# Ledger of designs, part 42: designed miniproteins, single chains, continued (4)

Each design is a single chain, and the fold is of that chain. pLDDT is the mean over its residues in the fold that is shown.

## One batch from the design tools (miniprotein)

Design m13531
Fold by ESMFold2-Fast:
Parts: structure tokens; C-alpha cells; sequence
Structure m13531 (fold): chain A 70 residues (1-70)
């Protein structure tokens, strides 16, 4: 089924983004241990990227929900 293939593809993409989120969260915790301006800039940059990844995950989860409801 075409629908089943799309569901599987979305689930796989979500899993990859969840892994990226976990790695970003680890990098953010390491960046928090840095006390210089460079550490603060890294923390801010990683935090903005995390927001983007979380937003993409939620969009894909919404698409997955709609496909399962069709």
C-alpha cells in the first residue's frame, strides 16, 4: 500500500530527527560547561538548531497522524 509506505518513511524520518535531537541535547549540555563568550555563542547556536529540529519533528508527527486518520 502507498499509504503504508508513506507512513513507514515518515516514521523513519522522525526516528532520525529524534536521534539528532538527542545528540544536540548532549552537545548543549557540554556547551553549558564552557565559561567563555565562545561557549555562550555555541550554546545559543545549538539551542536554535534544537528548536528547528523539534519543529520539524512536530510537523512530521502531524503529517503521520493525518495519514493514519485517512
Amino acid sequence: SEKEKKIKELEERIKKLEKEKEELEKEIEEAKKLTGKEGVLRYVGLSLRLIGVEFEIELLKEKLKKLKEE
Scores: mean pLDDT 84

Design m13532
Fold by ESMFold2-Fast:
Structure m13532 (fold): chain A 96 residues (1-96)
Amino acid sequence: EKWKITMVDLGVAFVEKVAEKYGLKLSKEQELAAVTYFSIGDKEGVERALGVKLEKSINEIKEELKKNYSAEEMRELTLKFAKEYPDSLLFQQSLK
């Protein structure tokens, strides 16, 4: 089936970029929570999960991620993340 870029794919790419940029040592629970809150557009939830303040809206961050990552790069990040969370409902579709 044709792969569609989802909010979960964008959330994974965002968490990876923020962890690298700010040198964050995130727990698996913090990473999963941040991706989940990002996927539903909950900016305050993302900020709480990561322990950082976001200067940009979720929509602005989405547009920047789409410019910095190809669809295939985002898929690769999501598949890598899904291997670390095989029981997560968020990633079951990516493992099919």
Scores: mean pLDDT 73

Design m13533
Fold by ESMFold2-Fast:
Structure m13533 (fold): chain A 81 residues (1-81)
Amino acid sequence: MEEELEREINDALARMLLELGRKLFKQGRYEEAVELYRRAIELARDPALKAEALRNLAEALEKLGRYEEAEAARREAERLA
């Protein structure tokens, strides 16, 4: 039960960070979006949620010209989804 609740809390926090990151991304605040997406990836226990966060991370990294890191994030997302 405690372990299950911890997973649910971590995934809920990850979803909130992902949504906030998307808002920052829409504002052109790509470096801040990257930070929030990385935090979401750390917290996410659901592989599908983690893969979604990794795809968003890759897109933000691409906007920053960090193409090698973006490609790595996409490959990790494909592995999880």
Scores: mean pLDDT 87

Design m13534
Fold by ESMFold2-Fast:
Structure m13534 (fold): chain A 99 residues (1-99)
Amino acid sequence: DEAEKLAKEGEKYFEEGKYEEAIELYEKALSLLGEDDVERAKVLANLGKVYYAQGKKEEALEYYEKAIAIAKAAGLPPSEYLETEINLGLLLLELGVAK
């Protein structure tokens, strides 16, 4: 699957600290996935991680929320998006939004 290959390459660039290249690969992966494709949730969560690593916390928040919304709409069990919910919760605490 071309989208999966692009997402894996994006993960590699993210691990190497090449954030702009990782974003381009993830956005290209998203362009190959339909709006209802559950794989979008994983790619959006990874985009959130990249934006967070860049210090772009508001953008990271938007992508984590989009990822969770798609996962829930697709009927995925909570275990499949738990990491993204944890990342979202920690980010909300950092932004002073959580109680």
Scores: mean pLDDT 83

Design m13535
Fold by ESMFold2-Fast:
Structure m13535 (fold): chain A 65 residues (1-65)
Amino acid sequence: GLKEELKKLILRLIALKLRRIGLEFDLQRETDPAKKAALQAEIAALDAEIAKLEAQIAALEKQLA
């Protein structure tokens, strides 16, 4: 049901946010400009995925209200 789908999306969101924190730690320690650019690109892609997932969660929460 919608509650199970919402739970799955929330757990996925938590996993993506934890991955993002790890990438931010890597970025803060990185001194190589090419590797910094790669990490920034990965964080940007992850932010886009997080935003899409948050929109899906918000839509499902409205259906459950």
Scores: mean pLDDT 87

Design m13536
Fold by ESMFold2-Fast:
Structure m13536 (fold): chain A 58 residues (1-58)
Amino acid sequence: MKYTGYVTVYDAQGRAVASATLSGFDSEEEARAAAERLARELTAQYGGAAALTAVVPE
């Protein structure tokens, strides 16, 4: 079973400023780690205040 990670970054007003999808992971743990890392990078890049991550089986 494969897993897909989703990332959405929000500004201080709660508006979505960036989103990304990462797919093809062999485990939920790998997908979560990749999504969390990307969430940190996108939050820094776009000046976000918060990020939401989700992991789902493909």
Scores: mean pLDDT 81

Design m13537
Fold by ESMFold2-Fast:
Structure m13537 (fold): chain A 98 residues (1-98)
Amino acid sequence: MKPELRAQEAASARTLIDWLEGEANELLEQAKKAVETGASPEEVRDLKRKAIRLYFALLVAEGLASLSDPETAAELRKRIAELRQKLDEIWKLIDEAS
């Protein structure tokens, strides 16, 4: 067991998840506005690209969480699952704006 390495992976995962929460909140507001005001095909494509990038970052966060101690991994996986549900909601809104 190397506690320092596990702590570094946990810290990296938390930083990425914190950033993802902020980015997902901003994208959710952009998607809601797109539904309310209408969006061009180019704006819809840009929103979808942003969502795809966040899904990929979420996979990286899952990988980092898996390298953490079991208690930290459980905490991080819960946050990751909540973020995934939020991204799924965002994707549905972007599709509705299309």
Scores: mean pLDDT 84

Design m13538
Fold by ESMFold2-Fast:
Structure m13538 (fold): chain A 75 residues (1-75)
Amino acid sequence: SPEELAERYEKKADEAFKNGDYETAALWYAVAGELYHQAGKLDKAAEAFRKSAEAYRQAGNLPVAEDFEARADAL
C-alpha cells in the first residue's frame, strides 16, 4: 500500500539523516510525504514534509526547505 511504502522510505530517510546524508534524507522524506498524502494520511504527510524541510535546512538548501514547510502547512 502507499502507507506501507511511505513507512519504508521514512525509515531509509531516518537512517540517512542519522548518517549526516541530509540531501538523501530530504529526498526520501519528501517521497514518504507524497505517499502518505496518496494514502489520505494527511498528518503523517505533513510530518514527513516537515522532516524533509529540516533535512534540506541541514543540507543548506533553504529555498527548498521553505517550499516543503509550505507543503506541510497546506495539508
Scores: mean pLDDT 90

Design m13539
Fold by ESMFold2-Fast:
Formats: C-alpha cells, structure tokens, sequence
Structure m13539 (fold): chain A 65 residues (1-65)
C-alpha cells in the first residue's frame, strides 16, 4: 500500500498536479489533513524529483502508521 501510494503521488506530481490534488491523495491514503498539506507543499515548493517524492511520501506514511 505505502509504495503504491508513493508511486501514485510521484506520477501525479510529474503530471503537474496541484498541491491541493496531492494533499487529497495523501489524505485518502491515511495521512492527517495537516500533514498532507505540509508534505504536498514541500513537494511543490522544493521541486522534488519523482524519486524524492516517493521517499518523502513513504516516510510520511510510515510515520503515521
């Protein structure tokens, strides 16, 4: 589940998804709304690569599990 979500978020970001769209994907995956917004903003503002996006999302989901 976690790796599948990380891949989906990385693909959405690469396709130009907004921070709001990424935050919704993270909330649907089980992150709290506050954490999802922080992670989505970081992905957008830091212009993370797909690999970096997968790592950040995986770490956030593992921390909330």
Amino acid sequence: RIDEVAQRVAEAHAAGASPEEIAKLLVDAGLSPGTARVVAKAIHDLKLTPEQVREVVRNALEAEA
Scores: mean pLDDT 79

Design m13540
Fold by ESMFold2-Fast:
Structure m13540 (fold): chain A 63 residues (1-63)
Amino acid sequence: GMEDAIEAAEKATELAIKEGLSHSESMYAGMVARDEVLKNGASPEEAAKRGLEVAKEKAKEAE
């Protein structure tokens, strides 16, 4: 639901910031996590992990 999507986005963004990703990359992690909950019914924890993973791969491409 919406609560799970918000929780996933916040967790993904915080994890990305902690990992040293840029502000825009951290926001992208949150967006991916939100979409994983809303589109695929993922748990907040799984969605946050997926969001971080996708954002980290995108950051490597931008280097």
Scores: mean pLDDT 81

Design m13541
Fold by ESMFold2-Fast:
Structure m13541 (fold): chain A 83 residues (1-83)
Amino acid sequence: STVTVTVTVDYTVNEDGSVEIKSVTVSGAPAGVKATASTLLVDGKSFLRVTVEHPATGTKESKTVELKVGSGSVTVTFTLELK
């Protein structure tokens, strides 16, 4: 079956490139789906990596979004094929 999982991350990027994740909201995730958000700094640019996984089916999807300095919100949608 196909499931749509939406992850919304509220964040703040400081002038030095450091990132504070304020909240992570997940909707549409069935039992056994895990969503995680992490940050990385590459070549002076700040990024958010959102990963959703369903270990029982071996499904794992990631999306990376570049962040701008200041406070913001990123919404990432995943379509998972669960058998």
Scores: mean pLDDT 81

Design m13542
Fold by ESMFold2-Fast:
Structure m13542 (fold): chain A 87 residues (1-87)
Amino acid sequence: SEIKKLLDKIYEIIEENVKDRALVTVVRLTLIEIKKLVEEGKYEEAIAQVDSLKAYIENYIKSQLTEEAYKEVMKLLEEVKKELKKA
């Protein structure tokens, strides 16, 4: 699944770059929820969770990422939304 590959790539970047393990755990659990919603065909709810994750990263994680890592994560989240809208 393209969506699964994109979500896994997002997690890899966050895991590698974010030292605060509590923040990494929140991202991990949110990505698991997005995967579950996708498997259940709940695409609108999955998009809402992606938007919530984008806001969470902007507000709580961005300061712990390099500019390049932040831009890549946001690009991958937009690609996830794009793939979900096609389903």
Scores: mean pLDDT 88

Design m13543
Fold by ESMFold2-Fast:
Structure m13543 (fold): chain A 93 residues (1-93)
Amino acid sequence: KYEEEIEKDPNNAEAYLNLGKEYMKQNRYALAAEYYEKAIELDPNNAEAWLNLGKAYLKLGLPKLAAEYYEKALELDPNNEEAKKNLEKAKKL
């Protein structure tokens, strides 16, 4: 369990990222965003964490914030097709 990894090492950015993904699957978007934000605090260069934070905010009905996080993901990984598609979708909302 990712919670056990956090208990062993509270600076494990990957464990926070994975816990955020788990809460996304449960449709607990605000909680998912909180864990993605923690992952980014520990590793701000993780493009996947920025992409997933954008997805969480889009689900929360905040497409402008989602677009900002997708743009950050693309700064870190310019060839990420999922981030490009999600950014285009968020801008249309």
Scores: mean pLDDT 85

Design m13544
Fold by ESMFold2-Fast:
Structure m13544 (fold): chain A 85 residues (1-85)
Amino acid sequence: MKEVYEKALKLLEEAKKLFEKLTKENLEEAVKLLKEVEKLLEKLPEEEKKEIKEKMLEIEIEESLKLMKIAIDKLIEENKKKKEE
């Protein structure tokens, strides 16, 4: 039980590190790691399951904010290029 919890935490930390550089390959790898964490959640007690889910949500929120920022930057770049052409 504790070993499963420790594995879930390690996978979350690895996913978090991948989100520091938002490349397609890093995003695909991070999604795979999060999917493995979801599988481990089925083996955890309810209390620990909630804790891991909360940490996953925090990572997803941080990632959504980073992706939104990249999308905004891309729109700014497209508008700048359209103004140049």
Scores: mean pLDDT 74

Design m13545
Fold by ESMFold2-Fast:
Structure m13545 (fold): chain A 65 residues (1-65)
Amino acid sequence: AEELVRRAAQAFAAGNYEEAVRLAERALELDPENVAAWRLLSLAYEKLGDEEKAEEYREKARELE
């Protein structure tokens, strides 16, 4: 999970938001309570213009803290 989150963060920093989503989703398949992965999904969907998903994943991250 940690390696996938790191790679997702790299993709996000490079502007590859769709790749960041895929890697973060893979991290959550391994560890569904990974707060960093939920936050990264929220941020990536915000950049992609999907405000509904961004908000949904933001709430998921809050629930786990």
Scores: mean pLDDT 82

Design m13546
Fold by ESMFold2-Fast:
Structure m13546 (fold): chain A 59 residues (1-59)
Amino acid sequence: ADAARAAALATAAEIAAQGGGTLRVAADGTPVIEGFDGRGLSDEQLAALGAALATAAAL
């Protein structure tokens, strides 16, 4: 569903921004994170980012 995918991408974008990155959606719909180094994030935040990206990819 579009709403669920949008929510997952929004969560991924928020966490990526916390790590200094920018979430971009490629032409094929694949989310890409640019400039992200992850140094400011906890293990829980990195796991949440991975889960959000996996959810978006499954939808």
Scores: mean pLDDT 75

Design m13547
Fold by ESMFold2-Fast:
Structure m13547 (fold): chain A 55 residues (1-55)
Amino acid sequence: MEVEGLTRIPGVGPVTAQKLVDAGIRTIADVRDRATEVDGIGPKSAENIVEGMRQ
């Protein structure tokens, strides 16, 4: 389980991490590639997550 790693990403709180895991995204790499595709996160949150990980 890598929920802890997901919550370390800027812009990913516990609720967002739960949504990612619920959608089948369990790794930081999956979040980076698929955060914008996850239904229920919201476009702005997905953009912030991807941008934050780029840093």
Scores: mean pLDDT 68

Design m13548
Fold by ESMFold2-Fast:
Formats: sequence, structure tokens, C-alpha cells
Structure m13548 (fold): chain A 59 residues (1-59)
Amino acid sequence: SDMDRRRELSERAKRAVKLVMAEGLSYKQAAERLGISQQTVRRLVQDVKNGKLVPLPAP
């Protein structure tokens, strides 16, 4: 269902943020780890930074 796909997208967003911001991976490396496109990782990280998905720690 659409709700199931949105839940999966939210989970991937959290993983993308963790890989990029906490572990310091590039968008390309995070994309390869998550099995999604580099562009998708970039959008997920930007959406989180803009407060559209989940609160992000400041530093």
C-alpha cells in the first residue's frame, strides 16, 4: 500500500541521514549501501535537514 511504501521511505531516510551525517559517508556510498540512487539519498538528507521528515541534531 501507499502507507507501506511511505514507511519504507521514512526508514531509508533515517538510514541515509545516519550514513551521511553520523558516519560521514558520501551520497554515493550511502546510496550503494541502501540500494537506492545517489539522487534519492541527497533528497532524503535534504528533506531531513529541512525538517520535513525527522528532527536532525544541530552539529
Scores: mean pLDDT 69

Design m13549
Fold by ESMFold2-Fast:
Structure m13549 (fold): chain A 64 residues (1-64)
Amino acid sequence: MPLDSDEAIQGVFYRAAGAIYESVGDYKEAAEYYRLAAEHFEKAGDEEEAEEARELAKEYEKKA
């Protein structure tokens, strides 16, 4: 479904940034951007996307 919330759209952009840093091995930056994505998805009320982003942040914190 299309995202209609500024917070949800920002969450998508931060998650994309996290994925880019993940792809180049910058796991600390990846974790930070996934955490930002989770915060914005939570503010948007998208709890499922927020939880996914939190799990990604935790995963990449372990690798940082």
Scores: mean pLDDT 80

Design m13550
Fold by ESMFold2-Fast:
Structure m13550 (fold): chain A 62 residues (1-62)
Amino acid sequence: SRREAARIAARGAVERARELIDEGQYDLALRVAQGALDGAKKYNDEESAKEAEEVIERARAG
């Protein structure tokens, strides 16, 4: 389903953003995490939205 595909995509984007933070690529991590947050909110995926917001905060803290 489109909801399942969106959930998988959001989770994958959150995982990628965390990898980018570990690599020191904070600006790119922020962009990827923002995309994940937008997708999660569109499909009412509260879990992925919360994880994306956490990653956004970590990326901005640098």
Scores: mean pLDDT 84

Design m13551
Fold by ESMFold2-Fast:
Structure m13551 (fold): chain A 70 residues (1-70)
Amino acid sequence: GSVEESVEMVRESVEDFLEKVKKGELSVEQVRFAVELLRELAKTAPEETKKVLEEAVKKLEEEAKKLEEE
């Protein structure tokens, strides 16, 4: 269904974005902006999508923190 397709698309997009963060292709500001955007999306998302978005936020926050420390 559409929810299942949305979850998969979000998961793939998050994985791609996370790889770019780990390779240093994105600035801390871009990562912080993405985290804020994903948090807002998670507030209104269906439960299944919300879990994927919350996990993405957690991973991106960890990467942003590492970038700020470097």
Scores: mean pLDDT 76

Design m13552
Fold by ESMFold2-Fast:
Structure m13552 (fold): chain A 99 residues (1-99)
Amino acid sequence: HMAEFLRSLAEKAEELAKRHADNPEVTEHLQKAAESFRKAAEAVEKGDYEEALKHTREALDHLQRAIELSTDFDDQVELAALEIGAAVAITVLENKIKK
């Protein structure tokens, strides 16, 4: 479930990057967020939850930068939903590592 969830977040970030093709700074951060989510999903599949947590935090940092640079309200709402998704993934991964 977690790897599939992280891949879903990567997919949504890539979709938003395509929508922002006219804003290269936002596109760059969304593409980096998508790459980080994919790396996190791969780490989960390998059982490396610490690596997955690191990459998910990297994705969150890029999403936060994209939100800061975005001026479209609808895009900010979708970016905020991705940010919440990343925060949920971080919480679940932290709980898995501590257990």
Scores: mean pLDDT 84

Design m13553
Fold by ESMFold2-Fast:
Structure m13553 (fold): chain A 80 residues (1-80)
Amino acid sequence: GALTEAIGAALRAIGVKVEAELLLDPKDPKAQEAIKLAEEGLKAALDGLKSGSEEAMKKGAEEAFKKAEEAEKLLREAGV
C-alpha cells in the first residue's frame, strides 16, 4: 500500500545517505551529490507521509525512489 511504499522509500533514501557519508570521501563531488539526492528523496517521501493522502504518499515514494536510485548510481561510480 501507499503508506508502506512511502516508508520504504524514506528508509532507502536514509540508507543511501548513510552509505555515502560512511564509505566515501566527504570531499568527493560524487559523495556530495549522492548525499544531496538522498536528502531530496527523503524530503519527498516525508512530505508525502505528512500529507496523509494516498496519492501524495505514492508521488513522494516515486520521487524518493528515483532520487535514491540516482544516488546509488553515483555511489557505484565512486567505488561503493
Scores: mean pLDDT 84

Design m13554
Fold by ESMFold2-Fast:
Structure m13554 (fold): chain A 85 residues (1-85)
Amino acid sequence: GKELLLRAIALALRAIGLIFEAERLLETAEGEAKEYAEKAIEYAKKALELAKEALKEEDEEEVKKLLEEAEEYLEKAEEYLAKAK
């Protein structure tokens, strides 16, 4: 439905934002902070790909599953981004 489409778009935009923030940190980060920033980018990219798959999926139950997985990866990305700061 419209609500699932908006949720997929919101998750994709949030993932893109995390990638840009983590990439900025990665320019100056060293040691463990660099590793955490790289992990944040990795998980945010996974979330973005799942959100993109949800946008092309026709089965509402599969869309919900993809969005739930995207949210889990976004939470991991946010945790690693916080640790990189």
Scores: mean pLDDT 86

Design m13555
Fold by ESMFold2-Fast:
Structure m13555 (fold): chain A 76 residues (1-76)
Amino acid sequence: MSAEELRKEAEQAKKEAEDLAKKAETISAEAAKLAQEAIKLAEEALEYLDKGDIKRAEELLERAQDLILEAQKLLS
C-alpha cells in the first residue's frame, strides 16, 4: 500500500471511530471504549506516517480497524 493510500485509510478510520464513539457513548460503555482506543491507534498511525515508518503505521491502522469492527458488533 502506498503512503498516500495508507494515510487516507488512517484518516477514514479515525473519522469512523470518532463517529462510532459518539454513537456508542449512549448505548454501550464497552463499545465506546473500543472506539476511543481505535481513535488513538489511528492517530498514532498518522504520526508514524509523518515519520516515514510505513510498516508501523500499517500495523497500527490494522489494529484500529479491528477495534472498530469489535465496537460495531457490540452495537448490533
Scores: mean pLDDT 85

Design m13556
Fold by ESMFold2-Fast:
Structure m13556 (fold): chain A 56 residues (1-56)
Amino acid sequence: SEIQELGRRVGEAARAGDAAAGRAAAEKLGTQMSKEEGPHGGQAVRGAGLREAEEA
């Protein structure tokens, strides 16, 4: 759930133009994703890379 929450915060900060808040959330999101999916090294699309998987 933290990954989802952080992803939403990043999106909200981006819409508001709050780069500081967005960067803080993105940093934490990256850490959480690394703990969840990072060990296998291949699945970085969960809650952080929605656009990356949809369009090139």
Scores: mean pLDDT 63

Design m13557
Fold by ESMFold2-Fast:
Structure m13557 (fold): chain A 85 residues (1-85)
Amino acid sequence: SEKIKEEIIKFLEELKKKVEDKSSKAAELLEGLIETLKNTEKVTKEGIQSMIDGLKDKIKEEKDSVTKEALEEVIKFLEEKLKEM
């Protein structure tokens, strides 16, 4: 859904603004997610689930607390959007 794609991008852009002064790593990872989504023609349930799973794996290896918290917020938002699909 185009609407879900736009809502996820907007959430990521707002989250990036909140964390960019605290962690360049968090800002760079969020920018990477924004670019990936903008270049994705169609957002699917399977695509969102794959993104959630990949972010959960990244959190396991992440040592920067700001990046960890940002990725946890992204996962929570994506799980809420998945319920709407």
Scores: mean pLDDT 86

Design m13558
Fold by ESMFold2-Fast:
Structure m13558 (fold): chain A 73 residues (1-73)
Amino acid sequence: MAEREELIRELQELMKLSREEAQELIDKYGGALVRAMIEMHRYFGVPLEEAKERLEKVPAAAAVGREAARALA
């Protein structure tokens, strides 16, 4: 619950997205990948638009990351 709310707040602040738009991003890519996009911007200095494009280019990594996160939890 807290993770989802934090992602929504970050997306609203950084990209000026509405709550609905932020939720759609999380639903499409998953919370872990959306968080990775934000972290790429904050820690690696990648523009948010570029980080978003990179998410689209790594669907296999996305699927593996979601499975691994669930298995480790």
Scores: mean pLDDT 66

Design m13559
Fold by ESMFold2-Fast:
Structure m13559 (fold): chain A 56 residues (1-56)
Amino acid sequence: MSEAERAAMAAAYELLKRDLNASREQIRAALVAAGLPEERLEEEVARAMAFADSLK
């Protein structure tokens, strides 16, 4: 992954570590803010949400 993609993933997972009930919109916004390419946005949002669900 590129540096921006790693930063985007780190931002999303940091959000989820603090709030496992973070919305799809909050996760998407964090990924966009960190520079994740649009082509991967839906896939990575879904993965982050699945990760949060696995911790409940």
Scores: mean pLDDT 74

Design m13560
Fold by ESMFold2-Fast:
Structure m13560 (fold): chain A 58 residues (1-58)
Amino acid sequence: SELDEELIKNARETARERGLSEEQIKEVEKAAKKAVKELKDPYKQSEAIVQAMNEAKE
């Protein structure tokens, strides 16, 4: 959906702003795509994306 694509795009851009590498950004994008497919709750989708960013960021 359009909202799912926007969420994935925002996750990518936020990861870039946080200084993640291109490889880490791809992992965050994969997590965002998985979250929008598997999780129906937008809050849980956002939590999963933030968790992925925190795990990628050292």
Scores: mean pLDDT 79

Design m13562
Fold by ESMFold2-Fast:
Structure m13562 (fold): chain A 57 residues (1-57)
Amino acid sequence: MRSLWERGDREGAVRELVRQILEALRAGDEETVRRLLREASSLGLGSEVIRAVQEAL
């Protein structure tokens, strides 16, 4: 179970990206939002990040 430290890193990365996206949305910084979504997609986390952002709103 916890032998897969990558799983924990991915969950932490999703949380950090979601937090940064929400802060950028509050600031009205659309460029930062797009960059963070692109970064999440590059990490294979795009769908999870989008879902988490939608649920947080």
Scores: mean pLDDT 75

Design m13563
Fold by ESMFold2-Fast:
Structure m13563 (fold): chain A 64 residues (1-64)
Amino acid sequence: MKLTKEQVVAIAEDLLKTGDLSRETLELARDPEKYEEAVKKISEVFSKLLTDAVDAAIARRQAA
């Protein structure tokens, strides 16, 4: 799986809208020299969002 620089920037912009990503990380995604660092930070945010979604699903099942 290969993400283009354009796709990474688009993902970072979407995460910024939800407050899950800082503007500093978006600027790293736009910097060709910092691109790999931005990808790593974005992956960490996705991992957290996935964990939060799973925890919310478990809580809903326990409340039902």
Scores: mean pLDDT 72

Design m13564
Fold by ESMFold2-Fast:
Structure m13564 (fold): chain A 65 residues (1-65)
Amino acid sequence: MQEFIDKFRKFLESLGLSKEVIDEAIEAAKKGSNVKEAGLLALSVLKSHLNSEELEKVLEFIQSQ
């Protein structure tokens, strides 16, 4: 889980998101019991901050883990 959180944080930083938004998404991800659930919980936070293309990239990242 920690390795996923570290990689996911770096990925979100590459999208140009602010630290506050990244921290909120990571906090949501920590509530998940596995990598896929963590990613989907973070995605629910990110939907208000990202467009459809960026959300698709997030989903692809989660699926690649």
Scores: mean pLDDT 81

Design m13565
Fold by ESMFold2-Fast:
Structure m13565 (fold): chain A 63 residues (1-63)
Amino acid sequence: MAEEEARRLLEEAKRLYEQAAELLNKGATSHDPEEREKLIQEGQELADKASALREEAKKLLEE
């Protein structure tokens, strides 16, 4: 059922958000501008992926 899949997606989204927060924090404190940009970009990509999974889970629950 869609509910079980939605729960899995939400759990994965939460994990990705936590990883994104760690990368963004590390990027914000990095003294190397090139490393900072890479970490921030990776963090944003993970956050975007987490948001997409959350939206997919919501869609499954609303279908």
Scores: mean pLDDT 82

Design m13566
Fold by ESMFold2-Fast:
Structure m13566 (fold): chain A 61 residues (1-61)
Amino acid sequence: MEEVEKEIKEREQEVEDLRKLAEGAFMSGNVEEAKALYEKAEQAKEESDRLNKELREKLEE
């Protein structure tokens, strides 16, 4: 469980980094790159949210 929690935290940090890169790309006019980076950030966020939800659901069952 603790190992999964650490992986979730690492994913959350990666989301933040990717989000900043996406915003920088958007501001510089690289809309395609910004979209790709934002989608990667959203994927990482979804992954961390899913892991958290699955862990909580298993504990409740």
Scores: mean pLDDT 77

Design m13567
Fold by ESMFold2-Fast:
Structure m13567 (fold): chain A 85 residues (1-85)
Amino acid sequence: MEEEALRLLEEADRLAREAGRAAAEGKYKEAAELTREAARLLREAAELLYKSGAISEEEYKKLMEAVKALEEQAKKLEELAKEKE
């Protein structure tokens, strides 16, 4: 379970970096999709780590704040994709 959660964290970080690159290239729809997937994986990892006792409630809350930030970023990217020139 913990090993699976760490793998999910690694994948979420990779997807977030790819999303940043896509956004820099003006590929807002792709960036939004990658950012949403990163948020989903980070949420799953945070829940697994917290339920297994691997992290504290405070650490879990910080991870959930990061998930919310990614979800917010994805919404902004989705709006930019709709306004695409």
Scores: mean pLDDT 84

